# Designs tried in a protein design run: designed miniproteins, single chains, continued (2). Part 38

Each design is a single chain, and the fold is of that chain. pLDDT is the mean over its residues in the fold that is shown.

## One batch from the design tools (miniprotein)

Design m5292
Fold by ESMFold2-Fast:
Structure m5292 (fold): chain A 66 residues (1-66)
Amino acid sequence: PVTEELKDRIGMALAVHDTNNDGVIRPGEVERIARTLGLRGLDESYVGKKISDELIEEIAERAEVV
């Protein structure tokens, strides 16, 4: 089950780890985001994706909370 709280946490983690402020997920950021959120299912396939509400929803739906 996807919650708004999970989406908010994902969005904040993505924003914090976007150190270049380019709105794109970089290779090293995926592992840090996964650790920060305690999520499984975040992998390198998300590298190069634009940070957006749609991406946040996709991550929340497909990733499992550890």
Scores: mean pLDDT 69

Design m5293
Fold by ESMFold2-Fast:
Structure m5293 (fold): chain A 74 residues (1-74)
Amino acid sequence: MEEVEKKAEELYEKAVEKAKKLIAEGNFDAAKALVDKLKAEGDALLKLPTHEGKIFGEAYLRAAEEIQEMLEKA
């Protein structure tokens, strides 16, 4: 259980770091595509009747929200 939460947090951190690099490079289209992908995958995972689906789904949506906020400020 704790391992799933740790992996989800690592996924969140990696997605945000990837977006920061894309934004720093001026690749806003790729960063926006990443937000869309994370939202779609997060929504799909949250519909699964599993603990893992909920934890990873929430992490994907949190990453999408953080990246979207970064894009609005860039």
Scores: mean pLDDT 82

Design m5294
Fold by ESMFold2-Fast:
Structure m5294 (fold): chain A 75 residues (1-75)
Amino acid sequence: EEEEIKKKIETTKRVAEDLKKNAETLLESSREEYKEEAKTLIKKALELADELEKNPLTSSDEIQEKIAKMVEEAL
């Protein structure tokens, strides 16, 4: 049970880190016309990633879904 929770927290943190990295890469790789949209997406992704890191067990599924949608919209 404790091992299950520990793995879930670790996985959630990994997802949050990947999202931050992908958002930063998007800003760096975005063409001039998409930089403003990329900047807004980065801010939103970082906010959700921070929520995941603070409360991985309480709202992880909802936050993960929101992050996944933002990543799909960015791609």
Scores: mean pLDDT 65

Design m5295
Fold by ESMFold2-Fast:
Structure m5295 (fold): chain A 86 residues (1-86)
Amino acid sequence: SLEEELKELEEKAKEAYESGDKKLQEEVKKKMKELIRKHAVELLEEYMKENGLSKEEVLELIDESIANTSSEEQREILREIREELE
C-alpha cells in the first residue's frame, strides 16, 4: 500500500538524516518522490474518471494545492505531478 511504502521510506529517511549520510539522503528523497508521483498520478486519473473532471481542471486543483501548501517538499512533488500529467 502507498501508506506502508511511504512509512518505510520515512524510516529510511530518518536513519539517513540521523547518520549524516548525504548519499543515502538523496537516494531516499529520490525514491520517495518517485513513489508519491507514481501513486498520485494513478489516484488523479481515477479521481478524474469518477468525477468527470478534465485534465485542465485537475491541473488547476494542483496549482491551488501548490499555492496553499506550507511544505516546500510537497510543492516540489506537486509540481512534478503536474508536469507528468501535462
Scores: mean pLDDT 76

Design m5296
Fold by ESMFold2-Fast:
Structure m5296 (fold): chain A 85 residues (1-85)
Amino acid sequence: MTLGQILLQRLAELLAEIAATRAALAAQGIVLPPEVQARVDALVARGVALFQKVNDDSLSVEERQKYLEESFALLEEALALLRAA
């Protein structure tokens, strides 16, 4: 597998873990503060937008890797905020 394929799989895993963490909190009756929920939603939206830029055929391999790494960091921050709430 290429590094790009590994990063794409990891981003998909992080999105699934974020969704599962939200579902687990909701099942326990835990309501996140509105400001925390808004920040998590903003981080996920930015991460997904950067992930979608990987499909731009005008980008170099290096630029695609940078966008994947930045997307990964944003999704990890979102997951950390959910776990800290």
Scores: mean pLDDT 78

Design m5297
Fold by ESMFold2-Fast:
Structure m5297 (fold): chain A 83 residues (1-83)
Amino acid sequence: MVDRIEFLDPTTFLIYGTGLEEIVDQLRVYVNGVPVAIKEKEVLSDDTIRVTLTQPLEDGDVLTVVLATPDSVELLGSATYVA
């Protein structure tokens, strides 16, 4: 379960929650409703994942995190990037 999303820079953000290590490989990211490529995902702790995108976010971009399996897509969280 995702609690919050925190931006570190235009390409890097943290996902805070519970049980994140179990779902890290199934995490996908949308920006303004468009799927974007993830460069790296890193489990920092049981409750925190660092995500690095291949392209930088612009001020006002809406980032959405989903859990994607072969059978389903679940909305986990969303946040607006402010530069």
Scores: mean pLDDT 82

Design m5298
Fold by ESMFold2-Fast:
Formats: sequence, structure tokens, C-alpha cells
Structure m5298 (fold): chain A 72 residues (1-72)
Amino acid sequence: LPVEEVADALARELEKLPGVTPEQAQKIRDAALAGESVEEAVRKAANLALQFGVSPEDVSRAIRAALERARA
């Protein structure tokens, strides 16, 4: 999987959550794109989403959905 596809999918799934702004979703995408691997992209996106106040449960669900989407 290209990191760019994972970053885009992560931003899209997290943007669907209440309280995540388009600007925050863009920052999450940019953070994920700075990752050297899919694992690092997921870690960077998750950490930033948590910092923006997204619950660990919602972050976990969004990551799962994003990885499924990026693999399709």
C-alpha cells in the first residue's frame, strides 16, 4: 500500500467523525504523509486525532475503515 493512499483514507474516515474539521482532517493527512511506512502513517494520524480530542475508540474504528478502504 502506498503511504499516500493510506493518508488520504485516514483523513477521509476521521473527517466523518463529529468534531473533526476539514482543516484538522488536512493536518492528519499531512502528518500521515510524513510517515516512512504505513505503520508510521497510521501512528502519526492516530496521535494527531487523539490530540484533536477524538476518542481512542473512534480512532481505532476509523483506522480499521481506512485500511480496508485503501486496500480496495
Scores: mean pLDDT 82

Design m5299
Fold by ESMFold2-Fast:
Structure m5299 (fold): chain A 63 residues (1-63)
Amino acid sequence: SSQLQQLQQEVDELKETVERIEERWEEIRKRASDIQNVEDVYNNLKQQYEQKEKQLQQLLAQS
């Protein structure tokens, strides 16, 4: 369905964003600079990713 396709694209985009933030997080941790803003953004995006991934899995299960 178009709904499933849209949600899949959103999940893929959020996953890519989360993965880039995780890589950046490790880099920042090693440099011991200000990471609070990155942490807040990461936590928010990861939560959104997990919620949309769960919705995607629920829609796939309804087939």
Scores: mean pLDDT 81

Design m5300
Fold by ESMFold2-Fast:
Structure m5300 (fold): chain A 94 residues (1-94)
Amino acid sequence: MEKEIQELAAEIGETAARIALEAGLVTEEQLEEAAEKYKHLAEKEGFDEEAAKKVAAGDYAVRAIADAKDYAAAERLRKETEEAYRKILELVAK
């Protein structure tokens, strides 16, 4: 269950990073720098390092989309991550 939630969270993070890169809102270097802040997530949750890095980079990407007020990128993120969020909710509901 927890491992599957981590994999879904990493998938959401990768999707956000890709969308922000394609929209020109972030650079690969900025995403790599954000990913290095993964230690806080790994320490709190016992996350797999790769999953924690993807989540950290994804958080940075989401903030970049919000700061730019790129509503098209935000809508794309919502649609492409909807299934992963539903799966997480199903896993934590019971």
Scores: mean pLDDT 79

Design m5301
Fold by ESMFold2-Fast:
Structure m5301 (fold): chain A 73 residues (1-73)
Amino acid sequence: SMLEKAVEKAIELAKKILEEKGVDISQTDLYNALFPQLREFALSQGLSEAQAERVAKMAVSEAILYLEKAKKA
């Protein structure tokens, strides 16, 4: 699904940001760095602006949650 692809891309981009800026980056700063990139990705896949914003928001939130759970394991 589109959401599944967006989540995978969000996780890849988040890992890159953590490598470049350090693992102590706040969830807010990570969200703000990822959201515009995921929105542009969704738009490039043919989604409307409203659909792209929704998918980007969901994908970034899921990626951050996934990475936070991984830190606790």
Scores: mean pLDDT 82

Design m5302
Fold by ESMFold2-Fast:
Structure m5302 (fold): chain A 89 residues (1-89)
Amino acid sequence: MQETLDELGKVVLEASEKLTPEHEAELILALRKGLKAAEEDPEKGLEVAERELKKFKEKASKEDEKLSEELAKRALEAMRRLIEELAKE
């Protein structure tokens, strides 16, 4: 769990360094919505995370498209692992 939280933290830090504050906020919002939905239902949490991270990626400027796709992929993988660990309890 902690290692997965550390990876999510690294994704957010890289976004804060390389993305605009507005686009970074979209990433944070996507992660928050996914985690909130996962509190009620782990499967719904994953669906929400996938949907919101897709929106984050689609809102990227052409210059940030590749970086946003990479960050979204890393965030989704970390979210999946976090939700799986929470579901084992």
Scores: mean pLDDT 80

Design m5303
Fold by ESMFold2-Fast:
Structure m5303 (fold): chain A 84 residues (1-84)
Amino acid sequence: SAELEAAKQEALALAAETNRRIKELIAQSTDPEVIAELERLGREADEAARRAMAAPSVEEAKAAKQRVLEVGRRVDELEARIRA
């Protein structure tokens, strides 16, 4: 359905943006612990994107979007700690 396709596209767009931010932070970081945490967050965003693509319903696609948003919040928290 159009609603399902839209929900999947929203989750995928958020995952792409989150991964772009993670890649930028990795490029700017010299701390191996921070890089490892960012790499783990990137894998979680990729997993959420895969779940969004495979979602059989709007509810599951929205759940995948919420998982991407949660990864984004953790990236925001990590970025704040790095820049403090």
Scores: mean pLDDT 88

Design m5304
Fold by ESMFold2-Fast:
Structure m5304 (fold): chain A 61 residues (1-61)
Amino acid sequence: MEEFLRRVLAETRDPVVRAAARELLELHRKDPSGLRAYLERLLATEKNPRVRALLERVLAA
C-alpha cells in the first residue's frame, strides 16, 4: 500500500490525484488495518472520476 501510494505521488502530475494519494498515505500511517474498508466506502460515494480511478488502483494493488 505505502509503496504504491509513494509511486503514484512520484509519477502523477495531476494535483487532485496527488492530494488524494497524500491523504490516503496519511490514513494508512494512522490505521493500516482499517484502510481497505475505508477505501471501499470512499469508492462507493466518490464523484470525482480521477479520484475514483486512484481508489480502484489502490484497492487492486
Scores: mean pLDDT 75

Design m5305
Fold by ESMFold2-Fast:
Structure m5305 (fold): chain A 71 residues (1-71)
Amino acid sequence: SKAKELLEKGLKLMKEADKLEAEGAPQSEVDALYQQALDYFNQSADLSDPNSVLNGMSLIGSGVLKIILSK
């Protein structure tokens, strides 16, 4: 499904951002990838059934990234 594809893209970008942050990349580059991941998680949540596991995973991902990006 499109929602699943978007969730997987968000997870991939989040993992890439985590790796770059661990390697000491500029915070602006790390934050840009986290923002893209957040956008994908939000899109996945919008396209998924509100009572589905996929929607729950997308909302958890977006919640975590909102905390990371607020610091």
Scores: mean pLDDT 85

Design m5306
Fold by ESMFold2-Fast:
Structure m5306 (fold): chain A 77 residues (1-77)
Amino acid sequence: VKEKIREAIRLAKEKKYEEAIKLLESVELPEELKEVAEELVEALKNKDEKKVKYYVGKLELLLETPEGMELIKRAVS
């Protein structure tokens, strides 16, 4: 899960928006990560570069913080 989200973030940063959307939609995400991922998908669909950058940063923080790690652990364990 974390690897897939990280790959989607990389694709979004490379402006491969369609591939990032497909990857995010293919992954089963916990509810808290799903909200941010859905916001990112909407930004990607609208090709809003500023919003994409914002939600990418928000999702990265969730993945790298203790709170984000707890959410992922709770979803996959």
Scores: mean pLDDT 74

Design m5307
Fold by ESMFold2-Fast:
Structure m5307 (fold): chain A 65 residues (1-65)
Amino acid sequence: SHMNEEVAIMVAAVLRLAYMKNIQKATKKQLEEEMKRIMEDFKKRGASEDLIKEFKERAQKILDK
């Protein structure tokens, strides 16, 4: 469906946050700032509200670990 490519891009953004946390050992504050920048980029690109919401939920789980 039309969501397949959008989901792949969202998963790549989540992976970026996971790498920043696990490899670069970024702080929660740095991860929150990057998450906010990614969400702003998604909005500028016209991503669906559902995609942005799913990104927020997945990203927040990474930050909360």
Scores: mean pLDDT 82

Design m5308
Fold by ESMFold2-Fast:
Structure m5308 (fold): chain A 78 residues (1-78)
Amino acid sequence: SMAEELYRKAMEELEELRKRLEEAKEAGELLEIGREAVEVASRVAEELGTADPRAQEVSAEAGRLALEAYEKAAELEK
């Protein structure tokens, strides 16, 4: 279905962002990764609705990724 394809692509995008997070060395790159993760979750929620379990799963993974990115960025600025 279109919803399953959107979910799968969103999870693939988040996996790619996590890979970028592992390789990132600059605070600016990490902030960008966090921003992009939130944008992925927003797109899925807009298309599927916030009550859809797939949108909730994408939002949860994006939230974890964004938090990790922002925390790593904050540590690099110390």
Scores: mean pLDDT 87

Design m5309
Fold by ESMFold2-Fast:
Structure m5309 (fold): chain A 72 residues (1-72)
Amino acid sequence: MIEKLVERIRKLIEEISKHDPETAEELRRELEEAEKAYKEAGDDKEKQRKAILSLVATALRAVGAQIDIELA
């Protein structure tokens, strides 16, 4: 299921990049770091949980950036 979450966040970042490429690049780096952390966690459930929470946090930041663009 993480693959679907990552794909959704990437699509949102692509939309943001059309209006704010700097913020999109920052979010893309955060997404890549969180995805890497999840892969490196292996079977460590606590590390997996932290990586998933980081992905969710990145998704919320991306939604916030999109809202800011729509309101600008």
Scores: mean pLDDT 81

Design m5310
Fold by ESMFold2-Fast:
Structure m5310 (fold): chain A 69 residues (1-69)
Amino acid sequence: DVVETRLVFTITVSNADADNAIAEAETLARSVREAAAAEGDQEAETSISVTVNPGTTTVTVTVTVRRRL
């Protein structure tokens, strides 16, 4: 009775660009939540994970959209 769709976006950048990548991920997450809410019967959950390695930062955005049928 519920359809669940999961989308995963991964961005890998230099550590100098990490703050920009995180801000873009937060903007993407907000846009997806707003779009899902506009459909009425949909709910979107978002999760952002940041992994810092020597020289690179990886930002992973997981979006789960649930629609009641």
Scores: mean pLDDT 77

Design m5311
Fold by ESMFold2-Fast:
Structure m5311 (fold): chain A 89 residues (1-89)
Amino acid sequence: KAEEAKKLIEEAYKLALEAAKALAAGDLKKAEELNKEAQEKFGKAMKLIEELSKTDPEKAKELKEYAEKLLAELKAEVEPHAEKINALL
């Protein structure tokens, strides 16, 4: 359960980075598809963390903080890039 949640978080992060890269390249369709898949995996991971919090709250907190850290890193990477794209469009 904890291992599965962590794997889903990592897979979601990887897909989100691929989506950001596709957006950078102007491939809007690919970016949308990858982003949708990333959101779906992240949602599943968060549900597993919620269930884990009932039996192992410390591990659930650790995984939630890990997910928040990766999300913050993703936002930092994507945000300046989104502004550049808007300036070009």
Scores: mean pLDDT 74

Design m5312
Fold by ESMFold2-Fast:
Structure m5312 (fold): chain A 91 residues (1-91)
Amino acid sequence: MKLEEALEVIRKTVREYREALRRGDPRTAAEHLSRGAQEVSKLLDSPEAAHAMVSAITNRPFSVDDSASEEEKEKAEVVYKRALEEMERLE
């Protein structure tokens, strides 16, 4: 598992997303978010973790598919919390 690499992708995605929005460029912000989600999904082999990051960054409630494993749910929750922390750091 490449969790440390995924956390770096989350930090970069949050930074680039917020910076694009600050410049009034929601399209570029969405493109950064999409790229980050794909990278997180690939690094963690987890589309749920990628969805958790997107949900945190876009201020949406996060829900895991009921069919997901307990390990998958835990992984997604860790990513969700980390993305929220990074959003709060960029005041």
Scores: mean pLDDT 79

Design m5313
Fold by ESMFold2-Fast:
Structure m5313 (fold): chain A 93 residues (1-93)
Amino acid sequence: EEEQKLQELIKKYEEEAKKNADDPVARMVAEARAFLYKLYLKNKDKISQEEFDEFLARLDEVEAQARKVTDPVEIARLFDEFFQELLKKLEEK
């Protein structure tokens, strides 16, 4: 049931990314959410529900910052920094 719900969320955000191809921030956010749900599904033994919710909250902060920026290079940098921090935290577990 939980695994099935996570798979549904992954597909939902992958479709949202395709739907928002003309909005780079919305596309990157949808892609990042799909990635986070995939990561959580594969690492449920390493990532608690509480930690996962914190990752989603951090992504919401990145989205808010990205929407204040008009330069696509700076937008990409904000998301890259988010993924680098996320991967570092997971490798330390």
Scores: mean pLDDT 80

Design m5314
Fold by ESMFold2-Fast:
Structure m5314 (fold): chain A 72 residues (1-72)
Amino acid sequence: SLAKAVETLAREAEKLGAPQSAVDHLRRAADAVKEGNLEEAIEHLRQASEAAKDIPGVRAAAETLRRLVEEE
């Protein structure tokens, strides 16, 4: 599911040493997806991609997931 994808990215970001702010935004985005709060999920994914800009893989994955949430 989309929420599981965001949760997986949060765990991977933490493992890669991403800033805590990026990890926190990814966790909040996953919770927002589970609750059906798509606007909140989109904003948290946007903030996560910005906070993780120095880790290209995490940034790109967060941007991709944000687009997928927008298409729901």
Scores: mean pLDDT 85

Design m5315
Fold by ESMFold2-Fast:
Structure m5315 (fold): chain A 73 residues (1-73)
Amino acid sequence: MPSEELKLEVIQAEAEATLEYVLALLSQSSEAVIEHKRKVLDKATEVSKLVMDGASQKEIEKKLKEFEKLKEE
């Protein structure tokens, strides 16, 4: 069962990824930038879904680390 702190971290990650994607669209960023922000948002959504589905803390933490790595690319 994920901790409340981990749940909050996931909510914040999804909110940030959503904002970055929307801003990229509104600023008419390059196609490559928009595609990258979309991938980041998709990964954040996957992590959020794991929380909603009651996945283990280890599974959520692993997916969140994948999200963090993707953000740096």
Scores: mean pLDDT 81

Design m5316
Fold by ESMFold2-Fast:
Structure m5316 (fold): chain A 62 residues (1-62)
Amino acid sequence: SRAAEIAELLREAYEAYKAGDYKTAGRYIRRAVEEYGVSKRDIARLLGISERTVSRLMRVAE
């Protein structure tokens, strides 16, 4: 399902973030935003990080 696909992307993003791989974390977050339309606010809430951190990770992925 779409929800399961989003959950998998965010799980991978969180694992990369905890490992200090900010580029990989940002790439998964960008996919959730750009392909699935998930808001930065919802991603921040689901991952337990700030919206500012979400934006920073997306920038690092560029």
Scores: mean pLDDT 88

Design m5317
Fold by ESMFold2-Fast:
Structure m5317 (fold): chain A 61 residues (1-61)
Amino acid sequence: SQAEQAREALEGIIEHYSEYADELRDIYEGMVEGLKSLPEADALAYGTHSAYLYGLDKLLK
């Protein structure tokens, strides 16, 4: 799925830039809040993006 591909890509970035993990977490939190404030749109896109960001938090141990 697109969410799985997105998580795999981010995991690769995190592995490469491990010292930036905290910054990536802050970006993730900002993106989640941004999603909540987006105008009415494709619910699938919202769900996919939210699941992807939520999954990223779990990948960042």
Scores: mean pLDDT 57

Design m5318
Fold by ESMFold2-Fast:
Structure m5318 (fold): chain A 59 residues (1-59)
Amino acid sequence: ISEDQLVEIAKEIIETHKDTLSAEEQIALLKERVRKEFGVDISDEQAIEALSRALKELE
């Protein structure tokens, strides 16, 4: 999975769940989606970085 794809998935999670899920839950959901759709395990650090970049790009 590319960095750009990770950030796009993170943007979708933020836009759909920003008012319903905690930051920890958003990290877990991103990791689960990437595992399910791409068969790849990403670290918490990678998930946090992608979510942070997505937030900045949505500004």
Scores: mean pLDDT 80

Design m5319
Fold by ESMFold2-Fast:
Structure m5319 (fold): chain A 61 residues (1-61)
Amino acid sequence: ASSAEILAALQALSPREGTALYLLVHEGLSEEETAARLVEEYGLSREDARRVVRRARQKLA
């Protein structure tokens, strides 16, 4: 992997998890609603979006 690929991978996870947290906490969306927004915003599959939401909730502590 190139340096650009590594940077993209790090940014891909952290910004998505941050967005998921914002939607859950500040907008009061459900996990399913948050996942749907991530699908539209980042082009993720619904399964990948749900994983991001779960990771955000679990890794925030």
Scores: mean pLDDT 70

Design m5320
Fold by ESMFold2-Fast:
Structure m5320 (fold): chain A 89 residues (1-89)
Amino acid sequence: MMYMLRITIQIADDLRSQATLDRLTDLLRDTSQRSGTQIIGISQDLQNGQVIGIVRGDLSSVRTTGRNTTRLARRMGARRVNTTIQQLS
């Protein structure tokens, strides 16, 4: 069974920069690769301080990607990380 993970990373206002968004994007790519998930898309919103990623994989892999990305993003100063997992038909 395939699953889709949507992850939204919100950075603190004082950390809102293109460099921070790029580092969070690279973090998500690295975590996805290490967990065996495929990146479907990543979008950046500098004005709102957000990185949104969509990844696909099995349930264990998408859970691991979400957990590791959340932990590491918080270490980089993310104030909030939201994850949603959806089963694909």
Scores: mean pLDDT 87

Design m5321
Fold by ESMFold2-Fast:
Structure m5321 (fold): chain A 100 residues (1-100)
Amino acid sequence: MEEQEKLIRELARLIAQGAPSDEIVEALKKAIDAVTDGGGLSRVFLLLVRAIDQGLLTKEQAKELIDRVIEAARRMRGKDPAFADQLIAGAEELKKKLDE
């Protein structure tokens, strides 16, 4: 969808620029809420991973966003259970690594 693509592109720009954590959190929330398919959710999840790897999010913000991705995947599970279960497993693993 056109809006989904705009939000994902803006999120990628903010991460590339090292924008303030609050701006990245809001962009991630908007992108997660706007995604309507597994491909879009995967792209947003990879951008979340990049923001965490670059130290752009606090541990608390990262965990909240990971939980939001898990809920989005659960909503999509009826359409693609294998994709949803795989993404949820990856998100849970990422959440555990934040405590290392």
Scores: mean pLDDT 85

Design m5322
Fold by ESMFold2-Fast:
Structure m5322 (fold): chain A 64 residues (1-64)
Amino acid sequence: MSALEKRRVELAAEALAKLNLKDVYAVAAVLKQFGLSQEAAAIVLQALAVPQDNREAALALLEA
């Protein structure tokens, strides 16, 4: 992961910490706003202990 990508991951994690992580649409919108790849987004959601079903839904919305 590049230094720039790592910084985007940190900023996205801070933004997500302010959200209801059960709102998968809001989560996906934040991930898309910070321009995270599928891999980086998956790492952030796992680090925040988002349930697997919600992680899969948010990642699918990120691709759409």
Scores: mean pLDDT 78

Design m5323
Fold by ESMFold2-Fast:
Structure m5323 (fold): chain A 91 residues (1-91)
Amino acid sequence: MSLEELLEELIELLERAKEAVEKGDKEKAFKYLVGAQATVVEIYPLAPETAEEVSKLILEAIKAIDEGDYEKAIKTLEEAIELAREALEEA
């Protein structure tokens, strides 16, 4: 899988996680975020700075969801999506 394909998959997973949070579906949100973290691990050797920053935001979003702060979770996921999109434009 290329860096471009991994970034596209990451963006899709993060967007699905955001939709799940907006609907209050914690179980689906966590499933998508677990998938996003697995994709970030694959991105790490190709784009370590992007992988580290997105991983940090995913963990922050997970914590916000667990605490019931859905507004913060949505904002954090939007930041993660934007970083992944910027990396995709440079790939």
Scores: mean pLDDT 87

Design m5324
Fold by ESMFold2-Fast:
Structure m5324 (fold): chain A 52 residues (1-52)
Amino acid sequence: MSINDLKGKKIKKIERVGGNGFSVTYKITTEDGKEYEIRVPLHRLEEFLKEL
């Protein structure tokens, strides 16, 4: 699932649920109660955090 799928949704909660030396995995809960898992490569982490 891409970051673009989240831009139209209100975010209720963001949790770091995993990661390694190459990527971080976040679990994002939207206000409609849906949960999304997103793997963010480390080289894209700053872009992801700026979009929150």
Scores: mean pLDDT 72

Design m5325
Fold by ESMFold2-Fast:
Structure m5325 (fold): chain A 55 residues (1-55)
Amino acid sequence: GPGAEAARRAAEKGAPGAAGMAALDYGTSPEEAQRAALEGGSERAARVARIGAEA
């Protein structure tokens, strides 16, 4: 949805880690995207993925 697209765009201009989390959110479930961001990324990446997943 629009939230996932916004998260992806924000990650692209942010950091590589955040971009990776947004890309993962594109192809996976919201819960898995959030978990991956928390485990593999920074707090910022986790928040971006979570917002995208909720939308």
Scores: mean pLDDT 52

Design m5326
Fold by ESMFold2-Fast:
Structure m5326 (fold): chain A 74 residues (1-74)
Amino acid sequence: GAMLEEAKARAREALAGARRFVDETDFSEADREAVRAAIAAAEAVLADPNATIEQIHNAVGRVQEALARALAAA
């Protein structure tokens, strides 16, 4: 349905933004690993044809949490 495709599109945009921040910001190795791990987990959710909108939102939320922690420490 349209809502699932919209959720996936927004998630892909959020992951692209997170990747850019990881590439352009001098994070600690531990924080960089945490953000990259969260991105990889979110990509796995997006690749799952059975993933729900809630699972997609939760995966993006985990990326945002990891990124916020890294930015606070940078």
Scores: mean pLDDT 84

Design m5327
Fold by ESMFold2-Fast:
Structure m5327 (fold): chain A 82 residues (1-82)
Amino acid sequence: SELEEIKKEAEEIYKEAKEIIEKTLKESDNPQVKEKFKRIEKGLEELLKKIKEETDVATARHLLRILKHELKVIKEEAEKVK
């Protein structure tokens, strides 16, 4: 179903974002950077949970678009602290 496809895509995006966050947290000794990325990680976990619990396809698709945008922001923020 379209809803199951959205949830699978969200899991893959979450996995990619989590790997970037974990790498950034491991490589940085800056407390401000660590606090920022821990907040990002929590927000990402909450968004994934919402998508996984969603039953409306249109809402799930909207949340997936937000998640895709968050991945882009995470990539940009991680590059700034390398």
Scores: mean pLDDT 88

Design m5328
Fold by ESMFold2-Fast:
Structure m5328 (fold): chain A 88 residues (1-88)
Amino acid sequence: SAADAVDRIVAYDRRHGADYYRILSAYIIADGDQSATARRLGVAQATVTRNLRRIQALTGLDLTDPQVRFDMDVAMGVHDLRQAVLSL
């Protein structure tokens, strides 16, 4: 599920010092535009492409599917709200 994918990404980032959550968030905000994602993050487009492939391998999700990106946007939004509340 999208919620399970969020948990896997968060756990991976914490364990390995990766930025998968940040990269995926920027990609969703850019409506799946890898070039726009690269500009927003200040990295090479090839870096975005490689990291998205790694996220896809980690989660088993097809990030090229707009429905999958929508489900992830909702799940990440829920995660962000929970983290904000738990930090109070």
Scores: mean pLDDT 88

